# Designed miniproteins, single chains, continued (4): the designs that were tried, part 31

Each design is a single chain, and the fold is of that chain. pLDDT is the mean over its residues in the fold that is shown.

## One batch from the design tools (miniprotein)

Design m13117
Fold by ESMFold2-Fast:
Structure m13117 (fold): chain A 70 residues (1-70)
Amino acid sequence: MKLTPEQAAAVRAAGRLLDTDGDGKIPASAIPTVLEARGLPLTPEQLAFARSLAKDGKVDVDAFVAAATA
């Protein structure tokens, strides 16, 4: 389950915008919306992977990007 470099950059940018608490986490539901808005929609497998990393509905941005670009 891999993000493209463009999708990874979009997720990091979204994290900076949406992480109002400074905890490095964003709502898992926001990820597909942000990437779709940037013309970089996730595949069903990438969406399932993002959901699998969610704790209490939130995904750690750095962990998601690191795992999905390895």
Scores: mean pLDDT 74

Design m13118
Fold by ESMFold2-Fast:
Structure m13118 (fold): chain A 61 residues (1-61)
Amino acid sequence: GAEEYRKLAEELRERAREILREREELVEKGEISELEADLMEGMAALLEGMAGYFERLAEKL
């Protein structure tokens, strides 16, 4: 139901925040390349996009 999609959206956004936090830590340590940092940012953006989709789906139910 709608509640399940809202929970999924929240979980996806939390995972996106975790990826961005991990990215910042790895950049600070000099452990990743610029390309790898961009990839992590892209993954977080994708998860946030998916979360938005599920929130819109929940609103229509």
Scores: mean pLDDT 86

Design m13119
Fold by ESMFold2-Fast:
Structure m13119 (fold): chain A 65 residues (1-65)
Amino acid sequence: SAEAAREAAMAKYGWTPSQIEQLERMKELNIRQAEELQDSDPEKAAVLETAAKNIEEMIEKIFAG
């Protein structure tokens, strides 16, 4: 199943479900904060967008096994 595949991929890199959930929450928070800052602080918004992209790529690599 997809859940078993995700669990196996997490175990390969020593990640727990709780840590993955935290990464997903951090990604969503960074995206939302970037949207809120787009007009007032575009440089900080760009940093947060980059951070969200890096988190997404990390999650994708964990589940690519």
Scores: mean pLDDT 79

Design m13121
Fold by ESMFold2-Fast:
Parts: C-alpha cells; structure tokens; sequence
Structure m13121 (fold): chain A 80 residues (1-80)
C-alpha cells in the first residue's frame, strides 16, 4: 500500500535501518513491494548491485508495485 511505501521511505531517510528492515520483513514474499523496498534499502546503504537485483525481482513478479522503481533506481544512478 502507499502507506507502507511512505513509512519505509521515512525510516530509511531517518537512518532507522533496523526499523525499516523489520517493516520490510513483515511484508509477504509474494508482494512485489517487499522486493522493491529491499532494493531501496540496499540502495540507501550504497549497495547498488544488490539494489538492482531486488528491483529486477520486483519487476518480474505479478501484482502492483507501489514504489516508483524508475525514480528510485535513477536516484542511485541506474536505469531499469
């Protein structure tokens, strides 16, 4: 949901990585937002290769992605 997207962003921007990780881990594995959020999380940590891997996984899954993956990838210098 849009609420989860906003909350994950807020926690990462605040440097609350443990809380961000816990929120992401609470999402179902069949929800593409979980994998998109992991991409954002690792991107924020400077782990660009891992971020791209998770964004690609999210894109390959069925269902709606509430994260703007093109924008998030662009922020770490990557085109999806």
Amino acid sequence: SDEIVEKVKELIEAGKYEEARALIESLPEDNPDKWAALGMFYGALGETEKAVEYYQKALEMPGEINFDLANLAGEIGVAL
Scores: mean pLDDT 79

Design m13122
Fold by ESMFold2-Fast:
Structure m13122 (fold): chain A 73 residues (1-73)
Amino acid sequence: MLSERELEAVVRGSLAVMGLATYNSERARRVLEEVARLTNEAVRAAEAGDSERAERLAEEAVRLYEEFVKEER
């Protein structure tokens, strides 16, 4: 089972992907692809027991989502 730290990182990444999916634009699609890639890498890092890497990758995914939302509003 994932640790609380690993689970939090994965949840944050998943929420970013879901948020991007609500936008129907070419730019949103590209950002969603990158956020999904980072979130998948975070999950793999968590499964490998690398909580630090998993957290960092999930935070990067969330940062990309926040930057996209900031530019669209």
Scores: mean pLDDT 71

Design m13123
Fold by ESMFold2-Fast:
Structure m13123 (fold): chain A 81 residues (1-81)
Amino acid sequence: VEEEIARLERDAERLIELIKKGVETDPSQLPGAEKGLAAFEAYADELAKRDPEVGEIGRRNVERVRQALEDAKASAEKKAA
């Protein structure tokens, strides 16, 4: 389970970095970022079915990524004008 937790945290941090850097700089990255979040949510959900504790960590990390994406969307919309 250590590997799963480490991956959840690592993937979340990586996605947040890519979303902040990518989407804010290049709005065409937004669909890819949304797909990345969806894939991460699916991965976290699969882990939650096997281990509730990992599921809690996954849900928390998914919310971190979701918040970063919403912030990046707002920034990208302002730059699109």
Scores: mean pLDDT 76

Design m13124
Fold by ESMFold2-Fast:
Structure m13124 (fold): chain A 103 residues (1-103)
Amino acid sequence: MVEIELSGPSEIKAGETLTISSKATNKGDEEVYLQSYAIDEETSQIVAQSEIKKVEPGKSKEVELKIENLKEGHIYRIIDIAFIIKDGKMEIVAENSLIVKVI
């Protein structure tokens, strides 16, 4: 079991840098990988993604996602995934998300 916590604002002004902090706690017995990414809901395009961090059993890791040039009136979905790789394929074992509105 993996627990993901996202911290960031629900609303931001155009022209400001959006910073999202994500923490994954691995309560399982298998290594997982944490990645955060941002989708512009209007275009369905990924506009930012974090580094991928390995989270060992019983440990916590944090990633930070910084997004600039946010478009006024758009809604951005921040998605955090914890995943494993089995037989060369990514398997998502935990997910959390946050919606940010640009004003």
Scores: mean pLDDT 86

Design m13125
Fold by ESMFold2-Fast:
Structure m13125 (fold): chain A 56 residues (1-56)
Amino acid sequence: TDERAREAAVRAAVEAARAGASPDEVLKAARDAALAAGGAQSVVDEVVEELRRGLG
C-alpha cells in the first residue's frame, strides 16, 4: 500500500511534468494519485514534500 502510493505519486508527477504542468499542478497530481492508490495521509504528505524539494 505505502509503496504503491509512493510509486503512483512519482508516476503522476513525472507525467504531469512532461505535459508541462506547473510545480503546484505536479504536486497536486502526485497527492491525488497517492490517495487513489490507498496511501495513508502521512505517506502522501511525505512523498509530496520530497517531490516539492526536487522541484525547487
Scores: mean pLDDT 81

Design m13126
Fold by ESMFold2-Fast:
Structure m13126 (fold): chain A 68 residues (1-68)
Amino acid sequence: VDELIEKLKDPDPRVRQKAAEELGKSGDPRAVEPLLEALKDPDPNVQAAARTALDEIGDEAVAKVDEV
């Protein structure tokens, strides 16, 4: 998960998009804050991937934002 979070900061938008997709599949709530930052990414494909990933994490994403 930490490796994927670092890839969200990669200069290549294709790498950031793939990292966001894989973070969503991981379901790890530690990915929530990095994915929220990726929603502000200048690349629309990265923004879309981050939104989908947050939706896939679901209830754990909501709980992490409110309780941490």
Scores: mean pLDDT 73

Design m13127
Fold by ESMFold2-Fast:
Structure m13127 (fold): chain A 84 residues (1-84)
Amino acid sequence: NAKEIAKKYLDKALEAARNGDEETALHYISLAVASYLLGKEVPEDSTDLEEEIARALATMHVALLARKYGSVEKAVEEVKKKIE
Protein backbone atom coordinates (compact mmCIF):
# COMPACT_ATOMS: atom_id res chain seq x y z
CA ASN A 1 0.00 0.00 0.00
CA ALA A 2 1.56 3.27 -1.20
CA LYS A 3 -0.14 5.22 1.62
CA GLU A 4 1.48 3.00 4.27
CA ILE A 5 4.91 3.28 2.63
CA ALA A 6 4.51 7.08 2.51
CA LYS A 7 3.37 7.13 6.16
CA LYS A 8 6.49 5.17 7.18
CA TYR A 9 8.74 7.75 5.49
CA LEU A 10 6.69 10.64 6.94
CA ASP A 11 7.10 9.20 10.46
CA LYS A 12 10.90 9.21 9.90
CA ALA A 13 10.71 12.77 8.53
CA LEU A 14 8.74 13.97 11.56
CA GLU A 15 11.25 12.35 13.97
CA ALA A 16 14.15 14.04 12.14
CA ALA A 17 12.36 17.44 12.13
CA ARG A 18 11.69 17.18 15.89
CA ASN A 19 15.40 16.46 16.45
CA GLY A 20 16.34 19.59 14.44
CA ASP A 21 17.68 17.57 11.48
CA GLU A 22 15.90 19.45 8.70
CA GLU A 23 18.04 17.94 5.90
CA THR A 24 17.11 14.37 6.91
CA ALA A 25 13.47 15.42 7.36
CA LEU A 26 13.34 16.88 3.81
CA HIS A 27 15.01 13.71 2.46
CA TYR A 28 12.34 11.44 3.99
CA ILE A 29 9.42 13.72 3.02
CA SER A 30 10.65 13.59 -0.61
CA LEU A 31 10.77 9.77 -0.46
CA ALA A 32 7.25 9.70 1.03
CA VAL A 33 5.77 11.92 -1.71
CA ALA A 34 7.64 10.13 -4.53
CA SER A 35 6.52 6.70 -3.24
CA TYR A 36 2.92 7.92 -2.97
CA LEU A 37 2.94 9.38 -6.51
CA LEU A 38 4.45 6.22 -8.08
CA GLY A 39 2.35 3.80 -6.00
CA LYS A 40 5.45 1.91 -4.83
CA GLU A 41 8.38 2.18 -2.42
CA VAL A 42 11.12 4.45 -3.78
CA PRO A 43 14.41 3.28 -2.18
CA GLU A 44 16.94 5.86 -0.91
CA ASP A 45 19.57 4.63 -3.42
CA SER A 46 17.33 4.51 -6.52
CA THR A 47 18.95 5.09 -9.93
CA ASP A 48 15.67 4.57 -11.85
CA LEU A 49 14.89 7.62 -13.99
CA GLU A 50 11.16 7.66 -13.14
CA GLU A 51 11.93 7.41 -9.40
CA GLU A 52 14.60 10.14 -9.67
CA ILE A 53 12.15 12.46 -11.48
CA ALA A 54 9.45 11.76 -8.87
CA ARG A 55 11.93 12.52 -6.05
CA ALA A 56 13.05 15.77 -7.73
CA LEU A 57 9.44 16.95 -8.12
CA ALA A 58 8.65 15.92 -4.53
CA THR A 59 11.73 17.77 -3.23
CA MET A 60 10.71 20.96 -5.08
CA HIS A 61 7.12 20.76 -3.79
CA VAL A 62 8.22 20.13 -0.18
CA ALA A 63 10.81 22.95 -0.32
CA LEU A 64 8.09 25.36 -1.50
CA LEU A 65 5.75 24.24 1.32
CA ALA A 66 8.52 24.66 3.93
CA ARG A 67 9.19 28.22 2.69
CA LYS A 68 5.47 29.06 2.50
CA TYR A 69 4.69 27.80 6.03
CA GLY A 70 8.06 28.72 7.57
CA SER A 71 9.00 25.25 8.85
CA VAL A 72 9.81 21.73 7.72
CA GLU A 73 7.47 20.40 10.44
CA LYS A 74 4.53 22.28 8.88
CA ALA A 75 5.54 20.92 5.45
CA VAL A 76 5.25 17.37 6.88
CA GLU A 77 1.76 18.23 8.22
CA GLU A 78 0.68 19.56 4.80
CA VAL A 79 1.99 16.42 3.01
CA LYS A 80 0.07 14.25 5.51
CA LYS A 81 -3.15 16.12 4.65
CA LYS A 82 -2.60 15.44 0.92
CA ILE A 83 -1.85 11.72 1.45
CA GLU A 84 -4.80 11.10 3.81
Scores: mean pLDDT 78

Design m13128
Fold by ESMFold2-Fast:
Structure m13128 (fold): chain A 86 residues (1-86)
Amino acid sequence: GKKLEALKEALEVLLEALKENSDEGLEEAIEKLEELKKKYPELSELLDEVIEELKEILKEEDEKKRILRLIGMILRVIGEIIDLEL
């Protein structure tokens, strides 16, 4: 369904951000998720949660903490996909 498609797109954006492991990658992820929110307004609450956390991660100076927080957001989106498929 439309919601599953949007969640998979959000997951890909977050996985790309994790692979890049850079401020630029996080900023690109925020922009892509803002575009995704416009395309799928029914997910705006979840996408706003993820976007806000990415903005906070961008302010984080501890590299390890940044990576762990980003993994947490990936797991959060995976959990939403699992709940929708089960």
Scores: mean pLDDT 85

Design m13130
Fold by ESMFold2-Fast:
Structure m13130 (fold): chain A 61 residues (1-61)
Amino acid sequence: DPHVARGAALLREGRYEEAVKHFEEALKEDPNNVRAIGGLAEAYLRLGKYDEAKKYFDKIL
C-alpha cells in the first residue's frame, strides 16, 4: 500500500501529523489494514495523544 509506505517513511522522519494523514488514507481503502492501524497508533503516541494511540493499539491486540 503506497499510503502505508509513505506514512512509515514520514514516521521515521519525525513528521508525525503528515504520517497520520497517509495512514488514515490507507484505512479508508481497508479499515482492517493492521500496518496502517499500527502506524496510526505509533504516530499518535509520538504526538502525545495517548487516548488515540491506545484506541488504535487495542484494535490490533
Scores: mean pLDDT 85

Design m13131
Fold by ESMFold2-Fast:
Structure m13131 (fold): chain A 59 residues (1-59)
Amino acid sequence: SELERIAKETGASVSEVQGAITLLRSGFSEETVVQYLMREGGLSEEQARAVVEAARELL
């Protein structure tokens, strides 16, 4: 439910939100995860940063 909420609020997919959480838990920096979401996920910088901000609160 939290993943679906974040996806809806940020315009990301649920899989992109889950991917961000997985990378952050694996020790990747927030900036690395933002770049990953933009390059591989096709998100804007604003969307990618919003996903990382929300994902961090779930850690």
Scores: mean pLDDT 86

Design m13132
Fold by ESMFold2-Fast:
Structure m13132 (fold): chain A 64 residues (1-64)
Amino acid sequence: MKKIAVVASRDEERGRELGKEIEARTGADLVVLAIGASPEEAERLARELGEKLGGEAGVYGAEE
C-alpha cells in the first residue's frame, strides 16, 4: 500500500524541511511538495493521489 504525504508551504525552504520531517515521522512512500499551493489545492491533490494509488494520503503544513 502506498502512503502519500502532501506538504503545502509558501516557502520552499520551509516546505523542504517539513517534508523531511513528515517522511521521517510517517514513513511515507511518496512525499509531494506543493509549494505555493492553496490548502484547497493541496487537499485535492492528496485525495486524488490516495484514490489513484489505493493508499492513505494526508496534507501537512497547509495554510491556516
Scores: mean pLDDT 74

Design m13134
Fold by ESMFold2-Fast:
Structure m13134 (fold): chain A 65 residues (1-65)
Amino acid sequence: GTEEARRIGVLFAEAIRLGERKKRPLSDEDIEEVRKWLEEEHGYEVTDEDLENIRALAETVASLL
């Protein structure tokens, strides 16, 4: 896949994992923790748009019952 596809795949996987664990809307602290993990473990430059996408996806997953 492209670099963008791989990056999006990692963001998607983490959002799903976080949504499954939290079962609630994510706080700003939760989002900052995800950003730090992505930057430290994967070396990605995480934008505000990426963080909003992570939040929205994790909240959607948490709402699916």
Scores: mean pLDDT 69

Design m13135
Fold by ESMFold2-Fast:
Structure m13135 (fold): chain A 75 residues (1-75)
Amino acid sequence: MVPEEEIEEKAEELIESERQALNASAEPSEEIKELAKKISKLLLTAILEKDYSKKPELQKLGEEFVKKLLEEAAS
């Protein structure tokens, strides 16, 4: 099982990186935070378990995450 600390660290990295790219100053919504955690959990689990079969699911979640960030940055 992936430690909660690692999931949260990865989620924070994803959010910070995308916020800097979008010049977003406001704190991201709970939806964005949950998407980042979900992506991070799947990514870290794939690495730990050596199971890359969920790569397409990760790509879809990544696209949804970027879309949500863009929608919130535009608001």
Scores: mean pLDDT 74

Design m13136
Fold by ESMFold2-Fast:
Structure m13136 (fold): chain A 91 residues (1-91)
Amino acid sequence: NPLLAAIRALLEAARAILKGAETKEQLLRAIAEILRAIGLEIEAERGTATKAEVEALLARVEELLATLTDPAARAAAEAALAAARAALAAV
């Protein structure tokens, strides 16, 4: 299931961002994206998640990652985002 794989990769990206969060704003945004990813994972398991919803999650996680300065967190999140993009290309 490439859509489920994309959602799981985005969850890992958001978790990497959370670990590297340096501001309250980054922390709260990362938590919000983690919760959205979990909700979409449940929807994907039920067959109700859409590619558009996952693409919107990807865009928000990319914007949040752009605010990070921690190189280890950025590297981990970029790797997870690359996996998410590859999985979405297969949907």
Scores: mean pLDDT 89

Design m13137
Fold by ESMFold2-Fast:
Structure m13137 (fold): chain A 83 residues (1-83)
Amino acid sequence: SKLEEYLKSLPEEEKERFLERQIARLNMVKAIYEAALTLIESLDLPEEQKAAEIARLNDGMAYVDEEIAKLQEELEKLRKERE
C-alpha cells in the first residue's frame, strides 16, 4: 500500500510520531462518523433511506476501526524492536 511504502521511507523515530498522528486523525474521523449517525437518526427520512445511510456509515466506521488496529499493531511492533 502507499502507506507501507511511505512508512519504509521514514527514519525510525519519525515512524512512531507519524503512526501516533495518523491514529489520532482516524479517531477524529471516527468521531465525525458517530456525529453523522446521530444526525441521520434525528432526520425525518423514509425508514428504508435512513437504514441505508446508517449501514453506509457503519461500514465506514468498521473500515476506520480496521485501519486504526493496523496502525496500532505497527506502532507496537516498532516499540518492541527498541527492547
Scores: mean pLDDT 83

Design m13138
Fold by ESMFold2-Fast:
Structure m13138 (fold): chain A 89 residues (1-89)
Amino acid sequence: KLTKEEVEKFKKELEKLAEESKGKGDKPSEEGKKEALEAIEKALKKAVEEGHITEEEAEALLKAIKELLENGVTEEGLLKLIELLEKLS
């Protein structure tokens, strides 16, 4: 399972993207997307390496985050990601 610290880190990244996107038609800047994806991919890789989550769970999270960033940071998309994080914690 993801540690509470890892879950909190992911939630903070998602909250930052949501706040940055709210005034911009639910889309973050290209720079913001790149930075967030790099940070999240690195954190997911570490969590898999440490045995906190499976490769399949990490891939599902990464896919959901990429879909959120591509389709716009919506309330529904954020809730789906939070649900995934809760299942992994």
Scores: mean pLDDT 73

Design m13139
Fold by ESMFold2-Fast:
Structure m13139 (fold): chain A 84 residues (1-84)
Amino acid sequence: MSLEEAVERAERLIEELRRLAEEAREKAGEDPRAAELAEFAERTVEEAERALELLRKAGDAEGVEALAEALERLRARLEAELRA
């Protein structure tokens, strides 16, 4: 995978996590578990955006790929927990 392709994948996953964070935030008023998931997802998005920017500037394609894999696992877990 090229650096550009890896960055695009990571950006898509960050967008998906942001949407899950918004969904969790909407449920937070009725469900304390959703409030905790929203805070976790929001923090994860902020950290991922910072990490992606640094890795992109460094030209670290392997680092971006590793970040994308981690984000994909977190997205799947958060989605499962929100649907539980």
Scores: mean pLDDT 85

Design m13140
Fold by ESMFold2-Fast:
Structure m13140 (fold): chain A 74 residues (1-74)
Amino acid sequence: MPSLEELTEELERLIKELEEALKNKDYERMQEILKRISELLKQMETLELTPRAGAVVARALELASKAQELLKKH
């Protein structure tokens, strides 16, 4: 089972990749990253989050929401 630290670091990497996909309007890449974020968030749902991990989760949810709105328009 991955540690909370490992999951948080992976989520931070996915956030950066999603930000790049949003800048490039790469809809295929956005969908792929959103799938990975959803899977990772589901794993983290059963864990007690640190303040740092909670902040990263909040950022991921904000960015995922923006990406989903863009995908609905296309």
Scores: mean pLDDT 82

Design m13141
Fold by ESMFold2-Fast:
Structure m13141 (fold): chain A 67 residues (1-67)
Amino acid sequence: SSAEARELLEEAIEAIKEGKIEEAIELVRKASTLSDHPAILEVAIKELEEGNIEGAINALKTAIKEL
């Protein structure tokens, strides 16, 4: 559901802020299975894997607005 996806993405942003990047990636991957717009979530995962923390957070905030 969009509500569950939103909660997972908000938890992912908190994990990023705490430096828990692997946990954040897992939360975003789970949210992508529940979202009608997985493309931006795949961008967020790639940004996290590449260490672009600011880009990842911006992508996740955009995804939350589109839910």
Scores: mean pLDDT 83

Design m13142
Fold by ESMFold2-Fast:
Order: sequence, then C-alpha cells, then structure tokens
Structure m13142 (fold): chain A 123 residues (1-123)
Amino acid sequence: SNDELRRRLLELSRRALESGAGFLAGTLGKLAKEEKEVDLELVERIVDALGANPNLGFDRLVAVLLEKELSPEAKRHLERAAEALKAGDREEALKHMEEAARIVGVDEELEEALKLAQEEVEK
C-alpha cells in the first residue's frame, strides 16, 4: 500500500541520516511525501552501502539520481555501484554511477553532483 511504502521510505530516510547520508535522507523524505513509486530493494542496498562506506559525493549523486526516472539499465548500474561501494571499491562505484547518470541524461544538477563524486574518489 502507499502508506506502507511511505513508512518504509521514512525508515530508510532515518537510517540514511543516522549514517551521515543527509542528501539521500532528504530525497527519501521527499519521495515519501510525494508518494512516488520507488524500487525499495534498490534504495535499501544504497542506504546499506553508504552506511558501510560513507562518501559525501556519492550521497549527493545518488540523491539526485533517485529523483530522476530510472530505466531498468540505470537501476542495474546503481545496484552495481552500491555493491562496489559496500565493498570499498570507490572507483568501480563511481564508474557505475557515471553510467547511470549518462543513461538518465546529465542536467546541471546531475553534472554538479558528478563533479563532487569524482573529486571524492580522486582524494
């Protein structure tokens, strides 16, 4: 139900915030408010990955990507990015996030988020 989806998104938003993923937490709260259909399994994987390996650039980039319309191909890249990030492979995670962004179509907001994520990997 929409109420159950909303409750789960708010729980995931709280977990993201507790892990320091403030941008993702904000986006999940917004998606809960708008009752937007979202892939909960994908979101849970992303929250777990950022909790295991916090990264400000990836937090913001994922938050922006989740507000976009995600094709199945873009979702697969985000799943692989989350798996790589959880394993501590920041370079592999960035490559998959860059591919997801390319598939979605890079606008100004997504370009700014990508630059931040690239800078965090280069450190």
Scores: mean pLDDT 84

Design m13143
Fold by ESMFold2-Fast:
Structure m13143 (fold): chain A 62 residues (1-62)
Amino acid sequence: MPELSEEERRILQAVVESDGDLAAAAKKLGVSPSTISRTLRRLGLDTTAAAKLLREERRREE
């Protein structure tokens, strides 16, 4: 499992909060939707996988 940078984690969180809507997540972060898409692709994740990963990380915080 690759270590997520603080920026990558912030992107994943915005995607989850936007229910997989890249445009809404990009608006929240002040970046383009292509930036989010490119970051997820680099991590080997689509929007569904990204949401699942961050949901599991959130459960571990408790």
Scores: mean pLDDT 69

Design m13144
Fold by ESMFold2-Fast:
Structure m13144 (fold): chain A 95 residues (1-95)
Amino acid sequence: APAPPSAEERRIAETRARVDAAVAEAVAAGATAWAAPVYDAEGRDLGFLAWGTSDGASGGGAGDGESITATAGAGTVTGTLTTDGETTVVTGTAA
């Protein structure tokens, strides 16, 4: 990058790296999960997007209100999936 990342961008990238690592460990242990950083309508960091269903990565999203959890070693990826017609929103936390 031609310019140094902002504090928020660094935090988001670090959060994503931790979530990706936790999800990778969970998948290696037999869990099914996908995760990415999430932002609100104002572009604020909400934590992570987690999605752990069989309708997977190519899909139009899991069922509305579905709870998603993946545990990997020292990390846990947890979230709730909400679908409103065309909009899919997931809120959660990486630990």
Scores: mean pLDDT 47

Design m13145
Fold by ESMFold2-Fast:
Structure m13145 (fold): chain A 63 residues (1-63)
Amino acid sequence: LSPEQRERVRELVEKGSEALHAGDLETAGRYYREASRVLFEGDPESEEGRRYERASRTLEELA
């Protein structure tokens, strides 16, 4: 991942966590899904990308 991509992932995860703490599961899921996309653009086999993809799916199912 480029430094810019790593910073973008951190920003998206922070916003996702804020939404989750506010009880907005739909918004949290969208941010985690976007984080996984950025991670997969840098590394299609990213383990971190898979983790955020699973988290976004779980949040979508709960929303």
Scores: mean pLDDT 84

Design m13146
Fold by ESMFold2-Fast:
Structure m13146 (fold): chain A 58 residues (1-58)
Amino acid sequence: PVLARALQPFPATSPDHLAVRPGDRLEILEEVDENWVLARSLATGETGKVPKSYLEEL
């Protein structure tokens, strides 16, 4: 599994987005395109799209 950490707060602005706060730990499930990933929150189990630039791979 590819693990990542959120670097910046990202508010969910559409139903398919995952809201994250700095320090949140995520599993990258799939790369949607060059700018977005589908991720799962390790804390909540929720899934959604997050910008790659907001994440640091662990």
Scores: mean pLDDT 83

Design m13147
Fold by ESMFold2-Fast:
Structure m13147 (fold): chain A 74 residues (1-74)
Amino acid sequence: MALEVLEEQLARLSEKARRALMAALLMGVDRHSMDEIAELAGISRGTLYSHFPSKEALAQAVRELLAPVREAQL
C-alpha cells in the first residue's frame, strides 16, 4: 500500500534530518559551515539543504530542539 511506502520513506528522511540536527547541535551551527555539518551527519549537502534550506533554518530548528516548549494551554 502507498501508506507503507510513505512510512518507510518518512523514516529514512526523518533519520537524515535527525542526523543533521544532531550534527548541528554537536558542532554548533554558528561556528561551522553547512558542508561541515553535512559531513558530520553523513549526508550530502543537497540532502541537508532539502531539509533545512538555510543555515538560519537549521539554527532555528536546533534552538527549538534545545529549548523547552513553552507550557501554554493553547
Scores: mean pLDDT 66

Design m13148
Fold by ESMFold2-Fast:
Structure m13148 (fold): chain A 60 residues (1-60)
Amino acid sequence: SSEVEGVVEEVRRTVDYLRSQGVPDEEIIHNIEFGARVSKDPEIREALLEVAEEVRRETE
């Protein structure tokens, strides 16, 4: 609905795709955290950090 929700959905789809390609979760997390760091929108930054934490909790 909002731009933030769209970004989260896109990033989550990208996570699932990268995992299917064998990209390590550690690398995926670092990429999401970098995206959050360079974002100027605090809502997008917070949402991306939440996705990164979710991926980290799912990591084996």
Scores: mean pLDDT 82

Design m13149
Fold by ESMFold2-Fast:
Structure m13149 (fold): chain A 89 residues (1-89)
Amino acid sequence: MIWRITITVTFETAADAEAGARALEEFARSRPEVLRVEVEIDRETATARIGVLVDATEERAKALAAELKEFALSQPGVLSVEVEVKEVS
């Protein structure tokens, strides 16, 4: 079953957003269930949006979303983290 995990992270600086986005992308890509990772960075707002497509059970997709959120919160300069999990139709 295919799931989309979207994580939106706001940082103190654009440099923190770029470093944090890279770390999150590497973390996500290290997972065997991950099919695709997409990264968008808005330098003006210092916001990174990471989209992760996974082939997993609902339970595993939610667990991975929680892991991504915890990892994001550990990054330097993080102000806020939002996570959304959706089944892909």
Scores: mean pLDDT 87

Design m13150
Fold by ESMFold2-Fast:
Structure m13150 (fold): chain A 86 residues (1-86)
Amino acid sequence: MMSKAVLLSVAGILIAGGEFQVELLKKAKERNDKENLEKLLKDGESLIEAGKEVLKEMKKLGMPQSVIDKLEKVIEELEKAIKELK
């Protein structure tokens, strides 16, 4: 199992990556860029899966609630952005 420090670092990367992915999805939708949208949807789904696994492990280990809340919010925003594109 990853150390708490490594898990916190991975969570930080997923938070930043997820926030960026939401903006990329919004921009691709605005531009009606269907090819880029398909790629971003797949990337977003992978980020959600990874984020949910990290979130589950963070909750088990009693990691800082502020980081848990931020990751959970980013996953929810990313899921919402993807749903709006279906």
Scores: mean pLDDT 81

Design m13151
Fold by ESMFold2-Fast:
Structure m13151 (fold): chain A 58 residues (1-58)
Amino acid sequence: ELERIAKWLSLKTGLSEEEILEMAKTGSKEEIVALLLERGLSEEEARKLAELLLEAAK
């Protein structure tokens, strides 16, 4: 599931899957949300996706 979310976000944001997986493992929710906002996601989408990514990484 984590790999599926990472692939989808990679396609949507232009970040590599490896970068997204690294953020899920080492980044805070706040850092992930901030990065997704910079890539054009809405605050609601960024927050929801950051939560899903972090949950899938556990």
Scores: mean pLDDT 78

Design m13152
Fold by ESMFold2-Fast:
Structure m13152 (fold): chain A 60 residues (1-60)
Amino acid sequence: SKLEEQAEKLLEEIKKSPKATEEMLKEAEEALELVKNSKKVSERVGGLLTLIGILLELEL
């Protein structure tokens, strides 16, 4: 799905950041799992927003 594709791209950008902590990487991987595997649209959207939030934190 488009949502899964976007989430995977966000995770790869997070992994490329030298500022990414182990905790951020774990949270990002868990968020991607929600986007891929959750049957609830709200949980899938929540996972995507978590990935965006982590990436924005790394860009600040």
Scores: mean pLDDT 84

Design m13153
Fold by ESMFold2-Fast:
Structure m13153 (fold): chain A 95 residues (1-95)
Amino acid sequence: DEAVEAALRAGAEGGRRAVAGQPEEDAANGAAAAIAAVGAGVSGAIGARRGDAEGAEEAARRGAEAAEAAGRGEGREAAREGGELAARGAAEAAR
């Protein structure tokens, strides 16, 4: 259960970073990136809960890709970093 909490925490932190890096005029992309990052954490937590390390890693990868795709211009880098943070936390939780 600590693994589930770690993955969810990583997702939340990744979401915050994705939003913080978005231009003010690009709020919709910031929200999408945050949702993708949080989703990666949730998916990772589910995988960790079930002892499915491969599933958790795959879910984390897809979440990072979705977060990056949601970012725009300079905000894309922040979205990618947020997604990677969520992915890393999910993978560590699955160990």
Scores: mean pLDDT 62

